# Designed miniproteins, single chains, part 84

Each design is a single chain, and the fold is of that chain. pLDDT is the mean over its residues in the fold that is shown.

## One batch from the design tools (miniprotein)

Design m2930
Fold by ESMFold2-Fast:
Structure m2930 (fold): chain A 55 residues (1-55)
Amino acid sequence: MLARAVKDVESDAPSLLSFKKGEILKVLKEMEGMYVVENEEGKVGLIGKDAVEIL
């Protein structure tokens, strides 16, 4: 499943993924309020569901 970022997010937390608006993320798992995703660079992290739209 793919998701597109609807806003820029920057995080210093090691469990959270930073990304830019328009970035495509691969959804690996759904959690309460969050997705586990992988970016184009192969980095895995948590993002808020409010920050992306499912494609």
Scores: mean pLDDT 82

Design m2931
Fold by ESMFold2-Fast:
Order: C-alpha cells, then structure tokens, then sequence
Structure m2931 (fold): chain A 102 residues (1-102)
C-alpha cells in the first residue's frame, strides 16, 4: 500500500474515533469533553483532505464520503438526534471499509 494511502486510512480511522467520542460525550451531557473531540475532528478533516489531494479520484471520492458523513453525524449529535448521528457515523465507517479494499 502506498505510504500516503496508508496515512490517509490511519487519519480517517482517527477521525471516526474522534467523532464516536464526540457523540458519546454529547449523550452523557459532557459538552466540554465533546468540544475537545470536535476540535480534534476538524483538524483530522483538514489533514485528510490535504493527504487525499495527490491520491487517485476513486480514493478522493471515498475520503469526501467519509468527511460528509462525519460532518452530518456531528450536526445531528449537536441537535440531540443521536439515532441519526450514529446512522451517519455507520455510513462513514462503510466508506472507510471501501477505501481499505482499494
């Protein structure tokens, strides 16, 4: 696997973990704890987009699907719609699994 693709996969996995922790803290009512994970997720999105710039179009499309679904997950969690937040997180995980199979 190319080094950039490996780093993009690792960054995407860290992004999903940050969003999972964000949703968990939001469910617990720990808004201050959630903010830390949200800041980390924003940084990881920036890093993931930068890493994907030099990768094939198929990889870029899957990266953007991961980013789209994690953003929707955060949006729904902020509204207290945890069912939709977890549905969007699952879609992000499915996009990451497709990326791993490339």
Amino acid sequence: MEEKLKKALETAEELLKAVEEFIKKMKEGDILGAIGHAIRAIGLIIDLRELSKSLPEEVKKLVEQVIKHVKEAVKYAMKGDFEKAEEELQKAKEALEKLKEL
Scores: mean pLDDT 86

Design m2932
Fold by ESMFold2-Fast:
Structure m2932 (fold): chain A 92 residues (1-92)
Amino acid sequence: MEKYEELLKILEEIKKAVENDDFSRFEQLVRKAVELAKELGLPDTVITALESLPELYRILKSDPSVSPEARKKFLIDLINRIIEEIERFKEK
């Protein structure tokens, strides 16, 4: 099944939602990514990291010391790390 490709595509769409500051789409896409990650049997570390993304977004948005640019960079960097971990798991 092309489920890994679907997951990676969803993660790229999550990054776009972060860039567009579209929290509703971000949350919906994260839910889809979590379900797909569970179907693929990905490690709990990956699943937990994905599930934590909406709360991290809210925390960063509520912090007046964090600029919109810094928030987007932090979330995109974190998503890229999750992608890297998924790709490492796929390659084994």
Scores: mean pLDDT 83

Design m2933
Fold by ESMFold2-Fast:
Structure m2933 (fold): chain A 80 residues (1-80)
Amino acid sequence: MALSEEEKRLAIGWLRIFVSNDPAYRDTPDEEPAIELGEEIIRRSKTVEELERLLEEAGLSQRLKDLIRAAVGVARALGR
């Protein structure tokens, strides 16, 4: 299932909101690096299947993977 450029743009916006409001990341030195890592993975992904593969390969924490998945899921639902 393909990720459009609009869906990626929306997902990056939602990722910033989710990470900045997450108590594990908010006001910590890890906030901006988490956003940057998520943005890179989203931008590199051509499909949802490729996104999942890149999340697994990147060795990210389960929490950050879940935030990235949530951001992409919301973007795809609202991009309709």
Scores: mean pLDDT 83

Design m2934
Fold by ESMFold2-Fast:
Structure m2934 (fold): chain A 87 residues (1-87)
Amino acid sequence: SIEARLAEAKARFEALKKKLLKEPLDERQQQELELVEEGFRLRLEREADPSISDVEMLERLLEKAKELGLPEEVIKEIEEEIEKEKE
């Protein structure tokens, strides 16, 4: 269900926050956290419109990461997540 997928997304988001907060966040880490938070917002929008797929949401997140000027390493991680969701 959409609710179950949203719960999984929340759990992943919380796990990422715990990893990033083990030391004071630098500017780059703060941008990465902001991107993750934006991704969560997009998942909430998909809950309102079920026609938006997980892949489509991740593609929108990828575009946002490029707009924010995040490093190619982060871009590749999002691309890998898109491939994972296609399976």
Scores: mean pLDDT 69

Design m2935
Fold by ESMFold2-Fast:
Structure m2935 (fold): chain A 85 residues (1-85)
Amino acid sequence: SAAEEAARKVVEELEKLIKEARKKAEELEKLEGKDVSEKLKKLEEMEEFVKEMREAVEAKDFEYILERRREMGELYLEAKKLKEE
């Protein structure tokens, strides 16, 4: 269904974005010596949330994902900001 495809795509995009944001934070710490402890803490919280969403996709619990659509949108914006900083 369209809802199932949308849910899978949103979770996939969040996973990719969070991974890229983490890589950038780790590079900033390693290569530039910047304090990224707060960014890493936020990324860990995001990774736990998106792992829960991935498990819901695998369980085909798309209603669970749709009920958390706002939280996913907020997380997307925050992860994008972390990647761009």
Scores: mean pLDDT 83

Design m2936
Fold by ESMFold2-Fast:
Structure m2936 (fold): chain A 79 residues (1-79)
Amino acid sequence: MKEIEEKYKKFLEELNKEYRDLVSKANDQIEKLRKEATSKEEIEKGRKEVNEQVRKHMEDLSKKANEFIKKYEEEKKKL
């Protein structure tokens, strides 16, 4: 069942791209915060907000990955 394996590979590539883009955006937000913030307190607060957003997005990506893996396992049982 080559088709199922190809879908899985494509999904992993897309997932890796989403993780990479998420990290890049978070780094850009933190850099912008460091340039615009006037105090260490503002930087710390903004960094926590960015980390919380990243955590939520990572949870969504993990949920999506788990759902796909479950579906992939179900399709593999149809040998």
Scores: mean pLDDT 77

Design m2937
Fold by ESMFold2-Fast:
Structure m2937 (fold): chain A 106 residues (1-106)
Amino acid sequence: MEAAREAREAGEEALRAARASGEDGAEPTSVAAAGAAGAGAYAGALIAERTGTPESALEAARSAEGAARTARLAAESSGSPRARREAEEAEEEAREAREAAREFAE
């Protein structure tokens, strides 16, 4: 299902942004929070793929949006252009996941 796949991609991007932020000197607690949020979003997407319901896809997309926002805060604290770019990609993927989930619910 496309909605679950988009949510999974968003979770992966959020985890990548969290790692880049940590490598580039972000505050350790913000990196830990971003990593946890990203891991949760990823797991939620896997559950949505297995269950195949619009409700699970919407939940996964909301988790991905939260993870992307948390990753953005970590990236901003790092001052790294790379980390900020990866966080922007995570936010874009999360938006696409939300749109796909809404279409699936129709």
Scores: mean pLDDT 82

Design m2938
Fold by ESMFold2-Fast:
Structure m2938 (fold): chain A 78 residues (1-78)
Amino acid sequence: GRAELEAEFAPLSEEQKEAVRKAAEEAVKEGLMSEETAKFIIKNSKTRATTVLSVAVAVAIGELSKEAADRIIAAADA
């Protein structure tokens, strides 16, 4: 419904944005993505929908593992 769409496109809280940033930085530290890809995801992590789209693009082009993508999406849901 509309409330579900509003939740997907509502701005992430500062806590959620920080969780996404930490998850992305941890994935870079583990060698699961480049710093450039992490910056791309962080820059686009304004809403849940844009976070999901950014990690999906990174996985599709081979720049991010599926496991790391799942962790970043989970961070956005925190």
Scores: mean pLDDT 79

Design m2939
Fold by ESMFold2-Fast:
Structure m2939 (fold): chain A 71 residues (1-71)
Amino acid sequence: TVLTEADIRAVFDAATARMPLGDFLRNKLGLADADVAALARAYGLDPARTLEEQNLGSVEALISALAPFLS
């Protein structure tokens, strides 16, 4: 898994535009609500909150895991 600056910027731009994590995952990756909830729970994240409001280490772990799907 490779993280690019463009992938990281796109994720943070979406989050810092006041988009909840769940909305980002649904719109960017096309995930169903159940999959969004399961993924957020696995990484200790709240899908109703933006990435900037949550633990940075958990956010970075999620982005690293999702990098192949963000390109």
Scores: mean pLDDT 68

Design m2940
Fold by ESMFold2-Fast:
Structure m2940 (fold): chain A 88 residues (1-88)
Amino acid sequence: DLAEILAAIEKARAAIEQAKAFLAENDLDERTRQGLELLIDAVERGIRLAEELLEARQNGDQARIEELREEGEAYVKATLPKARELAE
């Protein structure tokens, strides 16, 4: 549902702003800071992909929908090793 997607995007943007403020205001250990920065980047990327997917769906652009799906999969494959290293 379009309204649910838009509400989720707005909520995610607010959460990112709060997370960035938390990182700026708190003296976190390096590992925790790196983990939160990676999470913030992943969510910001997800918001962008969601907005572009919504536009592609409204335009009936099936080729663009497929491109966005592949971009999302590539991002996960590229970031998963770094996330695993931070978890160890």
Scores: mean pLDDT 78

Design m2941
Fold by ESMFold2-Fast:
Structure m2941 (fold): chain A 64 residues (1-64)
Amino acid sequence: MGPRRRVEGTLVGTNVSTGEPVSVPFETVVDDGEELLRALLEKAREAGMDPRTSVLEVTREEPL
């Protein structure tokens, strides 16, 4: 619920295959927290990151 917002940051976690630290840039536009969570999980999977270890370090959040 509410206005759309742009979220930018770095997604950090551990690689699911190697256990090594991984960090990837993250950017999405969402209108709720559920959509943000889905985007985070998708990015983690694409990066080979274990989503259970994934933490988003938000660097910018902008209302649209």
Scores: mean pLDDT 78

Design m2942
Fold by ESMFold2-Fast:
Structure m2942 (fold): chain A 82 residues (1-82)
Amino acid sequence: MELAEEIVEALKPYLSEEELEKVREAALEALRLFEEGKYSEAVLLLSKTLTEVTKGKSPEAVITAVGATMRFLGETEDARLA
């Protein structure tokens, strides 16, 4: 939940409310898939949604989306160590 909110807040300057809601839904579903051990599906879902909503946006929006995906991958490694 905290990670999903942080991703949405990071993208808030670049995306419409509708696009931010899509990102929130994708982040929450990706976290659910992650908790089920479906790590590849979680990362693919988040990456596809972020690519779709940043299409035609500024380079800063794209860089922020990449950063969000990298952070999600970091959470995967932390879960393996727990």
Scores: mean pLDDT 75

Design m2943
Fold by ESMFold2-Fast:
Structure m2943 (fold): chain A 99 residues (1-99)
Amino acid sequence: MHPLAQEVKRIAEELIEALKKGDWERAEKLLDELSKKFSELARYVAENNLASEEDILRAQVLAMAALSEAWYMIRSKDNSEKKLEEVKRLLEEALRLLE
């Protein structure tokens, strides 16, 4: 696994943990970090021809859906298991498309 992909995965796991604990301040910081690092990863993958344009676009759409769901969770203070599993699922699918 590429070092950038490993870093994105680590930040994603930390975000899910923060959301689960109701640590909204930490979750907001991790959400911003994940958004930036995922964009960096997607750009790296595109520039090095490591995935198809379709897979990169699909990964970006899935990641944006996950980040939007996490943002709504932070704003609503809702850490329900269903929403946590959805964020996790979307991020795991996005990372799979880039590798």
Scores: mean pLDDT 87

Design m2944
Fold by ESMFold2-Fast:
Structure m2944 (fold): chain A 113 residues (1-113)
Amino acid sequence: FVADALPISLEDGLVLALRAGDPGTHLVRSQAEYDAMVARAKARLDELEKKRQELIDKANSIDPNDPNYKEKVKEIVEEAIKQGAYGAAREIVKRFPDVLTEEELEELIEKEK
């Protein structure tokens, strides 16, 4: 079970966020400078996690008795793939295996390459 998986690993996300905060000047001169970079990295990871959770919550809010239920779930999965949120797409597919299979998810990811 990997419901907490992000579209990138937490380690990769932290490294990416740190570099985004100080591109080309990743050498720190003080503890305060380092702490500021770490804070920006954590804020970025929190933002990515919130976006992931929003997609999952959106999928979970769909009424299974809606005649467009399967189409609505597929649209959210396609939005997640388009945003690079593969972790969210994977979790949604695991929660809705009757709507979309892992094979269909793989095909959608290939289509967006």
Scores: mean pLDDT 66

Design m2945
Fold by ESMFold2-Fast:
Structure m2945 (fold): chain A 85 residues (1-85)
Amino acid sequence: SEYLEKAKEYLKQGKGGLAALYAGLAADEAAKKGDVELAQEAKKVAFEAVKISSKEELPKAIGGALKAIGSAFEAGLRAGKEPAE
């Protein structure tokens, strides 16, 4: 995922807000595809982004992390053992 790679790069640069934004986008992509591995990795990056975010960036980083959590859950449902509906 291009978004996940950008998120990891921003994380390496200490740019928590941008890392969380791109992790959220990667998680959204994963949810649409039912890609549990991508969703879990995006969630991990989003949590790390929150940890390195400044006070000013923290609300946006938290938003990204919450979206990544929700998207990982959705991807799991789509790829999970339970039939759709």
Scores: mean pLDDT 73

Design m2946
Fold by ESMFold2-Fast:
Structure m2946 (fold): chain A 84 residues (1-84)
Amino acid sequence: SSLIDSAIEELSSILEDPSKFKPPSLSDQEFIAKVGKAIELLQKVKNGEVLTEEEINELKEVLALSEEIKAEVSKEAILQILSK
C-alpha cells in the first residue's frame, strides 16, 4: 500500500503541471485522461478492489506510459500489481 500511495502522489504531481511531463505522442487531453485513469485504478487496488480484465488492460497501457515519462514509482507499483 505504501508503494501505491507513493505512485498516486507521483501521478497527482504530474497532473499539477502536465505540460512538463507530456510525451509528444499524446495530446494534452489524452495525457491528462490517461494519468487520471491511472490514479483511479491505483486507488481501486489500494482499496482492495478486484480489477476487471478491461481495467488490467488499461493498467498495461499506463505501464507503457510510465516508462515513457520516467514515472519510476508508478512503474514499480504497476509491475507489482500485474505480477500477481
Scores: mean pLDDT 85

Design m2947
Fold by ESMFold2-Fast:
Structure m2947 (fold): chain A 87 residues (1-87)
Amino acid sequence: SLVDEAIETLERGVEALRADDREAARRELRRGVQLINELEKAGADPETLARLIGLLHELQAALSLSPEERARAADVARERIAELREA
């Protein structure tokens, strides 16, 4: 599903941030924007959209943080992704 693809894309963004690979992180987050826009146009569940948008914004903000703060933000994002997958 598009939801699963969006989650997988954000998860790859998290792993890129943890690896300090900012180019890979930017690429995955750009893909995430595209997938979230497609989900919104398709009328996806508002709660799921809000969670995905929140994660996307946090990961985008993390690109401008220190390496330590980026790692912490990535860990928080991983927990939120796990919660989305359990739903």
Scores: mean pLDDT 84

Design m2948
Fold by ESMFold2-Fast:
Structure m2948 (fold): chain A 87 residues (1-87)
Amino acid sequence: SEEIKKEFIENWKALSPKQRRMFATVYAQQLLLLGKITEEQAQRLIDLAGDPEATVEYLLEVGVSDKELEELTKQLARIVESEKKLK
């Protein structure tokens, strides 16, 4: 849904460029391990990581469901929140 996409984009933007690339790399490796994407698709996810809008659109394109996107967004929100509390 558009609301889930918006929440993903907001939480992804709250990460530093280094963190976005790191999380994109970890998630791409997870999708590869599960047989959900190709190595070329994994590399594309990593390459797009700096662009929040392009990242969410590509996740949906490679078959990440709205439910999976919601769960990923919840994980990102917890990380963003925990970093705010450490300051």
Scores: mean pLDDT 82

Design m2949
Fold by ESMFold2-Fast:
Structure m2949 (fold): chain A 85 residues (1-85)
Amino acid sequence: MKVTVEATGKDGSTAKSTFDAELTPGATVPVAVEAEPGALEVGDKVTVYADGKLAGEGTVSKVERVTLDDGRVVDVAFAMVKIYP
């Protein structure tokens, strides 16, 4: 299925990652999403959609700032997401 992970910052900005995966109902899954520096912080909401339908939710547990090889600076937010039954 098409899975979209969306993290929402305090200002309402969103960061998204989309990929093909299978989700197990009721499971807790680690996810990571790339965002603009400062857009996300620990405790921010993470929502998961499967084929455009709400499938799970969690909160950001860690944010790491990374400088990419091309000089771009990004934040990588990590979360544990509970998939709905």
Scores: mean pLDDT 80

Design m2950
Fold by ESMFold2-Fast:
Structure m2950 (fold): chain A 71 residues (1-71)
Amino acid sequence: SKEDILAELKQKLDELIKKSDPTEENIRRITLELGLFALEMIKKHVKDREERLELLSEFDQLINEKYKYIK
């Protein structure tokens, strides 16, 4: 479900943040790793184009919210 995918993305983000000091270099790395992970999750589990776009939008919101913790 969408909730399950978003929960996995949130867990992955929390894991990446905990393993790294909050520096600009680590922010770039975390963003790239999480982005690639999100794309693979969506590609595997969501075949409908409209649902895919909706999940990408929700993922973008999640990243923006979590950036406050990587300052």
Scores: mean pLDDT 70

Design m2951
Fold by ESMFold2-Fast:
Structure m2951 (fold): chain A 81 residues (1-81)
Amino acid sequence: VAELVEKMRATLAQNKATLEQMASSLSPQELQIAQQLIQLLEDTIARLAAAKSQAEVDAILAAYRAQQLALVEQLAQVQAS
């Protein structure tokens, strides 16, 4: 879990840097969804760090995957419009 959390924190830092570089080229809706994706990753890292069992880790990751998919689909719809 600690190694997973560390890797996810590295991904979060990279995603924040990428968003900062791209922010001026994104629409307001795209920027909002990108910020929601970053917030979801931050919340997931905090939940994983606080998890007390493998069952909690599995539940947190399942929720993260479902929410990430929904946001990615929303972003694709905005970009297609």
Scores: mean pLDDT 82

Design m2952
Fold by ESMFold2-Fast:
Parts: sequence; structure tokens; C-alpha cells
Structure m2952 (fold): chain A 86 residues (1-86)
Amino acid sequence: MKYSEEFKKEVFEAIDKAAEELGLGKGTPQEARIVGRLRELALSDDATIEKIKEFVDEAMKEAETPLGREGARKVAEAVIELFEKH
């Protein structure tokens, strides 16, 4: 699916806002990796809700902390909501 640069910027801002609210990026390297990877996936030209959901499910399985799991879920919800409204 083809997404506009404006939409990609909106997705990026949603990811950053959710991560900042949860203090992500100041935790373990694994938490920072999950957020960074989801950001890369969400901003790709072939990003789909299905691919994002699959990534989140796998990232949550690999998350070592409750905060890491909650963070991945919150960021994913924000991104999925934007894709559903697009």
C-alpha cells in the first residue's frame, strides 16, 4: 500500500509520543530494539496492519519485562489506529 509522507510523519510522531509516555528507550536494549524495529516497519512503503500485528505478537513473546510488553502494545495500538483511519 502507498502511504503519503504526511501520514508517515504522523505515524512517527505517534510512536515517539507513546514511547516517551512510557519511558521507552531508557530501559533495556531489548525495549529500545522493539520500539526502533516497529518504527522502521511502520514507516516502510509496504507496511500493513497485518505485518504490524505479526511483529508485535513476536516482540511481546521476546519481551523480558512487563514494561517492555506494555510498551510494545501501546505503540502498536497507536500505529494500528492511524493505519485503520487512513
Scores: mean pLDDT 64

Design m2953
Fold by ESMFold2-Fast:
Structure m2953 (fold): chain A 79 residues (1-79)
Amino acid sequence: AVSPEDRAAAIAELEKAAEAARAGDLETASQHLRQAARNSGSAVIAAELERLADDVAAGRLSGEEAAKRARGFATFLSL
């Protein structure tokens, strides 16, 4: 099980990723998504966040869609 501190860190990184994505800074958004993956404590969630980071870095998602997905993961982890 992931520690409360690691979970909180993952949520904070996802919120930073959403902010960067909305600002159009896809490189910074991708970096925060990868950091969230490392702090997620779940191999499945980490793999999904790494895929999202790859899609964001490649420009396959709009900043709005990337921010929405990052916020969705943050909400899920807060439960």
Scores: mean pLDDT 85

Design m2954
Fold by ESMFold2-Fast:
Structure m2954 (fold): chain A 89 residues (1-89)
Amino acid sequence: SIEEAKEAVLEAGGHATLAALKGAISSEEYYQIRKELEKALEALEKKDYDGAIEALEKAKKILEKYDSEEAKKAVEALEEAIKHAEEAK
């Protein structure tokens, strides 16, 4: 559902924020992740599932470069968000 996809995006954002606060990801990359997550939430609200998935995959690609527990949790949450967005098509 859209609600489950949005919840997973917010969960991913929380983990990305913790990774940034711990210095496990750069502030510059965190800013890029935040922009993509915001785009995903806007796309989900408009029922643009393809646009949402594209933005989530971009955020995931950035996070996958990092070897940290919080970044891995953010990736897991993004994978769940992508699944929920695909199921809502």
Scores: mean pLDDT 87

Design m2955
Fold by ESMFold2-Fast:
Structure m2955 (fold): chain A 83 residues (1-83)
Amino acid sequence: GPAAAKPANAATKKALELLDKLAAMRREALRSGDVAAARARLAEEKALAKEFEEYLKDADLELVEKYAAEREAELAAEAAALA
């Protein structure tokens, strides 16, 4: 079966780590009430997610799709909260 921990998948793992880091920073910004920082992190996360989708054709697509769905749901909820 497809394995996420393949040597050829190092760049993909780094991209996932970066997306997780941005999501964590976004959540911290919202917790501290820094709406401007949260919006900036949302924009960075969306830009990376778009580039990430183009890169990940041979990656663990099920995990990537699940991650994207979670991010989209969070982005929609936060966009509503920040409006």
Scores: mean pLDDT 65

Design m2956
Fold by ESMFold2-Fast:
Structure m2956 (fold): chain A 70 residues (1-70)
Amino acid sequence: SKEEIKLELLILLYEAAIGSSEYLREKLLEKLEENKDNPEMKAKLQASIEDFEAEIEQLKKNKRELEERL
């Protein structure tokens, strides 16, 4: 049905958002290692990583709820 197609597209959009956020988190972790001797930068990078981790978990939860509706 058209409703099933819309749900599948929303799930794909969440998959893309999760993948993008996970990629950015990995890049921030690389920057954290590169900046381990800079306490101010390290603190800012750690805060950004925590924000992305929270967003990834929320996106995963939203995706699971959509998958349960199929």
Scores: mean pLDDT 88

Design m2957
Fold by ESMFold2-Fast:
Structure m2957 (fold): chain A 61 residues (1-61)
Amino acid sequence: SEKLEKLAELLGMSVENVEKLIAIGKEVGKEFALALVRKNAESILSPEELEEALRLLESLL
C-alpha cells in the first residue's frame, strides 16, 4: 500500500513495523492509537509532518 510506505517514511519505521502498529491500533481503538502516535511523534516531526502522518494512520485504521 502506498499509504503504508508514506507513513513508514514519515515515522522512520519499516513497512512491517507500521503494519504491526496498525494491527495494534485496530485492537486498542482508533482514538487511543492516534493520541499515542501524536504524543510519541510530536517531538520528532514538524507540525505539518505530524498531521500528515496522523491522517494517513487514521485512513488505515
Scores: mean pLDDT 84

Design m2958
Fold by ESMFold2-Fast:
Parts: structure tokens; C-alpha cells; sequence
Structure m2958 (fold): chain A 67 residues (1-67)
């Protein structure tokens, strides 16, 4: 599914850029600047609908992986 592909892309991008422990907002900006479009889209969707603005990128990806 699109969600499953987005989760994998987000995890890889966050790990490659070393921003897994950053806030979702900081991680999202890093993914966008690096050109990780699918990862950025997936993380932005989770930021808006599934986790609070204070959440880390790790918490957002873990929430998606539990779906």
C-alpha cells in the first residue's frame, strides 16, 4: 500500500540523514532539502493527522509502523 511504502521511505531517509531523534518539523525540512520526496510526504501526513507538533520523527514513524 501507499502507506507501507511511505513508512519504509521515511525510515530510510531519516536514518540516512541522521534526523530520527529530531522533531518531526526539523526532520521534514531535512528530507525536503535532501530531495526525499516520498519520505517527506509520508512524514508530513503523519505530522498533520497522527502525532502532535512536539513529536520526534522516530515517534511518528513508529506510529505509522503500528498501523
Amino acid sequence: SGLELGVEAARRGLEELGVMEATVEEALQALKLAGYSLAATALDDVRKHAVGPEATAREAVEAMERL
Scores: mean pLDDT 77

Design m2959
Fold by ESMFold2-Fast:
Structure m2959 (fold): chain A 100 residues (1-100)
Amino acid sequence: SEEEREKELKEEEELAKVAEIVLPFMVKMAAEEKKKPELANEEAKKALEEAEKIEKEKLTEEEIKEIKELLEEIRKLVREQRPEEEVVKLLKELAELIKK
């Protein structure tokens, strides 16, 4: 039905917005872990700067800690090859923490 199609498109748009919000913090976590030094391209640098600016200007130390803990949980789910739905749920929770 057209209603089911509209719902799927809306869910894709919401997921894209979530990805945009969380990506800077994922880049920062990867940089801090020093897993891939070659990730230091211009886009990664901008993402890192955005995350640092948000942490400095908009987030408390407790909120920064919660973001780091949630990112580590997401990493565990990915490593354990958990269903995509579980990963998406935590990504949405992370985006809400960053927005507040």
Scores: mean pLDDT 74

Design m2960
Fold by ESMFold2-Fast:
Structure m2960 (fold): chain A 100 residues (1-100)
Amino acid sequence: SELMRAILESGRGLARHLIENPDLPLLLQLLHLIAIGSGLLVVLRMAEKQNLPEEVLELIEEGIRLVREAAAALLAGDLEAARAHLERVVELLDELIALL
């Protein structure tokens, strides 16, 4: 789906922006994570409606979990954990884009 791909590519761009700009204000970083997570929820609903394989659905759910863990790490002040989760989000989004 072209729309699903566009949402995932947008989320990837936001995640990369956060990795490249670690000095962004906390509230702005959290806003970016909310945008990535919301996009993944839309993609999950579209994937369910299109009866995509369970493996694809599981990858999207893993992405949502990683975004949540990145937000929790940022709120705890654990910048190394937040960065690791964001780098994993980028990898997972690249994998999802390749499968679509």
Scores: mean pLDDT 90

Design m2961
Fold by ESMFold2-Fast:
Structure m2961 (fold): chain A 113 residues (1-113)
Amino acid sequence: MPETPEEQLEAGKYYDELAKKYEKEGDIVNAIFYRSLALVYYEKAAELGNKEAQKNLARYYIDLGKVYLENGDYEKAIEYFEKAVQYARMAGDEETLKEAESILEKAKKELEK
């Protein structure tokens, strides 16, 4: 079992690349399975203070929030963008933090309509 944050980040990257491979090949079931594994390892690495995993997780939550935003599920979009802000802040990623804060405000304004 990966014990260090770096080993968990590498496991996450490995499964993320497998997910991308299966997605490109049209194998949706395996793509979802390996994407879920990548998320578990990124989350564990991020909790242990790995800055790259925190950056990757922030980007993941922005992308997931955008899916809900496009589908009109503003409450779920806001939830994921708030998680993106949290992880971007933990990572010290000012660029991703600004993006997450901007899109969070946009989602909140759509909910108020």
Scores: mean pLDDT 82

Design m2962
Fold by ESMFold2-Fast:
Structure m2962 (fold): chain A 71 residues (1-71)
Amino acid sequence: MEEFEKKLDELLKSYGLPDYVREIVKKVAEKLGITDEEEFKKLIDDILSGNVSEELQKAVVEARKEIEKEK
């Protein structure tokens, strides 16, 4: 489990994303039930390309709301 979280952080860092965006992507993955590295990569690519499904859009809005609440 710790290795998987480390791998996700390394992937997010490789995309050059700031801390705030990395937290959003991680929360979106959690909400969508993404536990696979390849699905996580696809999620990052979809977010960065703007290829957003209604489900993904809702997950992003909720993730952003949770992060704002933690500030």
Scores: mean pLDDT 73

Design m2963
Fold by ESMFold2-Fast:
Parts: C-alpha cells; structure tokens; sequence
Structure m2963 (fold): chain A 94 residues (1-94)
C-alpha cells in the first residue's frame, strides 16, 4: 500500500512533467523540438527512480539543450523540469 502510493505519486509527477516539456517543445524551433521531447522522456523516467536521480538527469538534459539551442529555450525547459522536481519533492515528504 505505501509503496504503491509512492509509485503512483511519482507516475503522476512524471506525466505532468512530460506535459510541460511538450508545451516547451511546441514553443521551440523544429530542430530543438525532438531534443526537448527526448529530454522530457528521460527526466520522466528518472522521476520514477526518485528525486536525486531526477535532479542529476535534469542537469544533463538542460545542459544538452543549452549547447544545441538558445538560452531562452534552455530557461523554458529548466522551468518545466523544476516544476516537476518541486512536485516530486512534495510527494517525497509524505
């Protein structure tokens, strides 16, 4: 029961993070859109493993987007990811 509740909470956060990353991708150039979507998937999978893994993966994916795109695109992606990480941190407190 407790483990199932924690897993369900992480899946919900992962889904919301993917939705926010899809919105960021829609605002980005066509060249960056696939990269942002792949970053969203990787961060969502890391969220299911826990907060520390999600933070590590988020740093790597934001850096990758910054190297390939603009600082504005990286900032939007960072905001989407940070929103998900904040939700995960709140879930982990219970």
Amino acid sequence: AAAEAAEAAREEVAKKTLEEMEKAAEKASEELRPLILEAGKRVAEAIKEGLEKAKETAKEEVLRIKEKGSGETAAEVSEAINSGLNLLAEAEKK
Scores: mean pLDDT 79

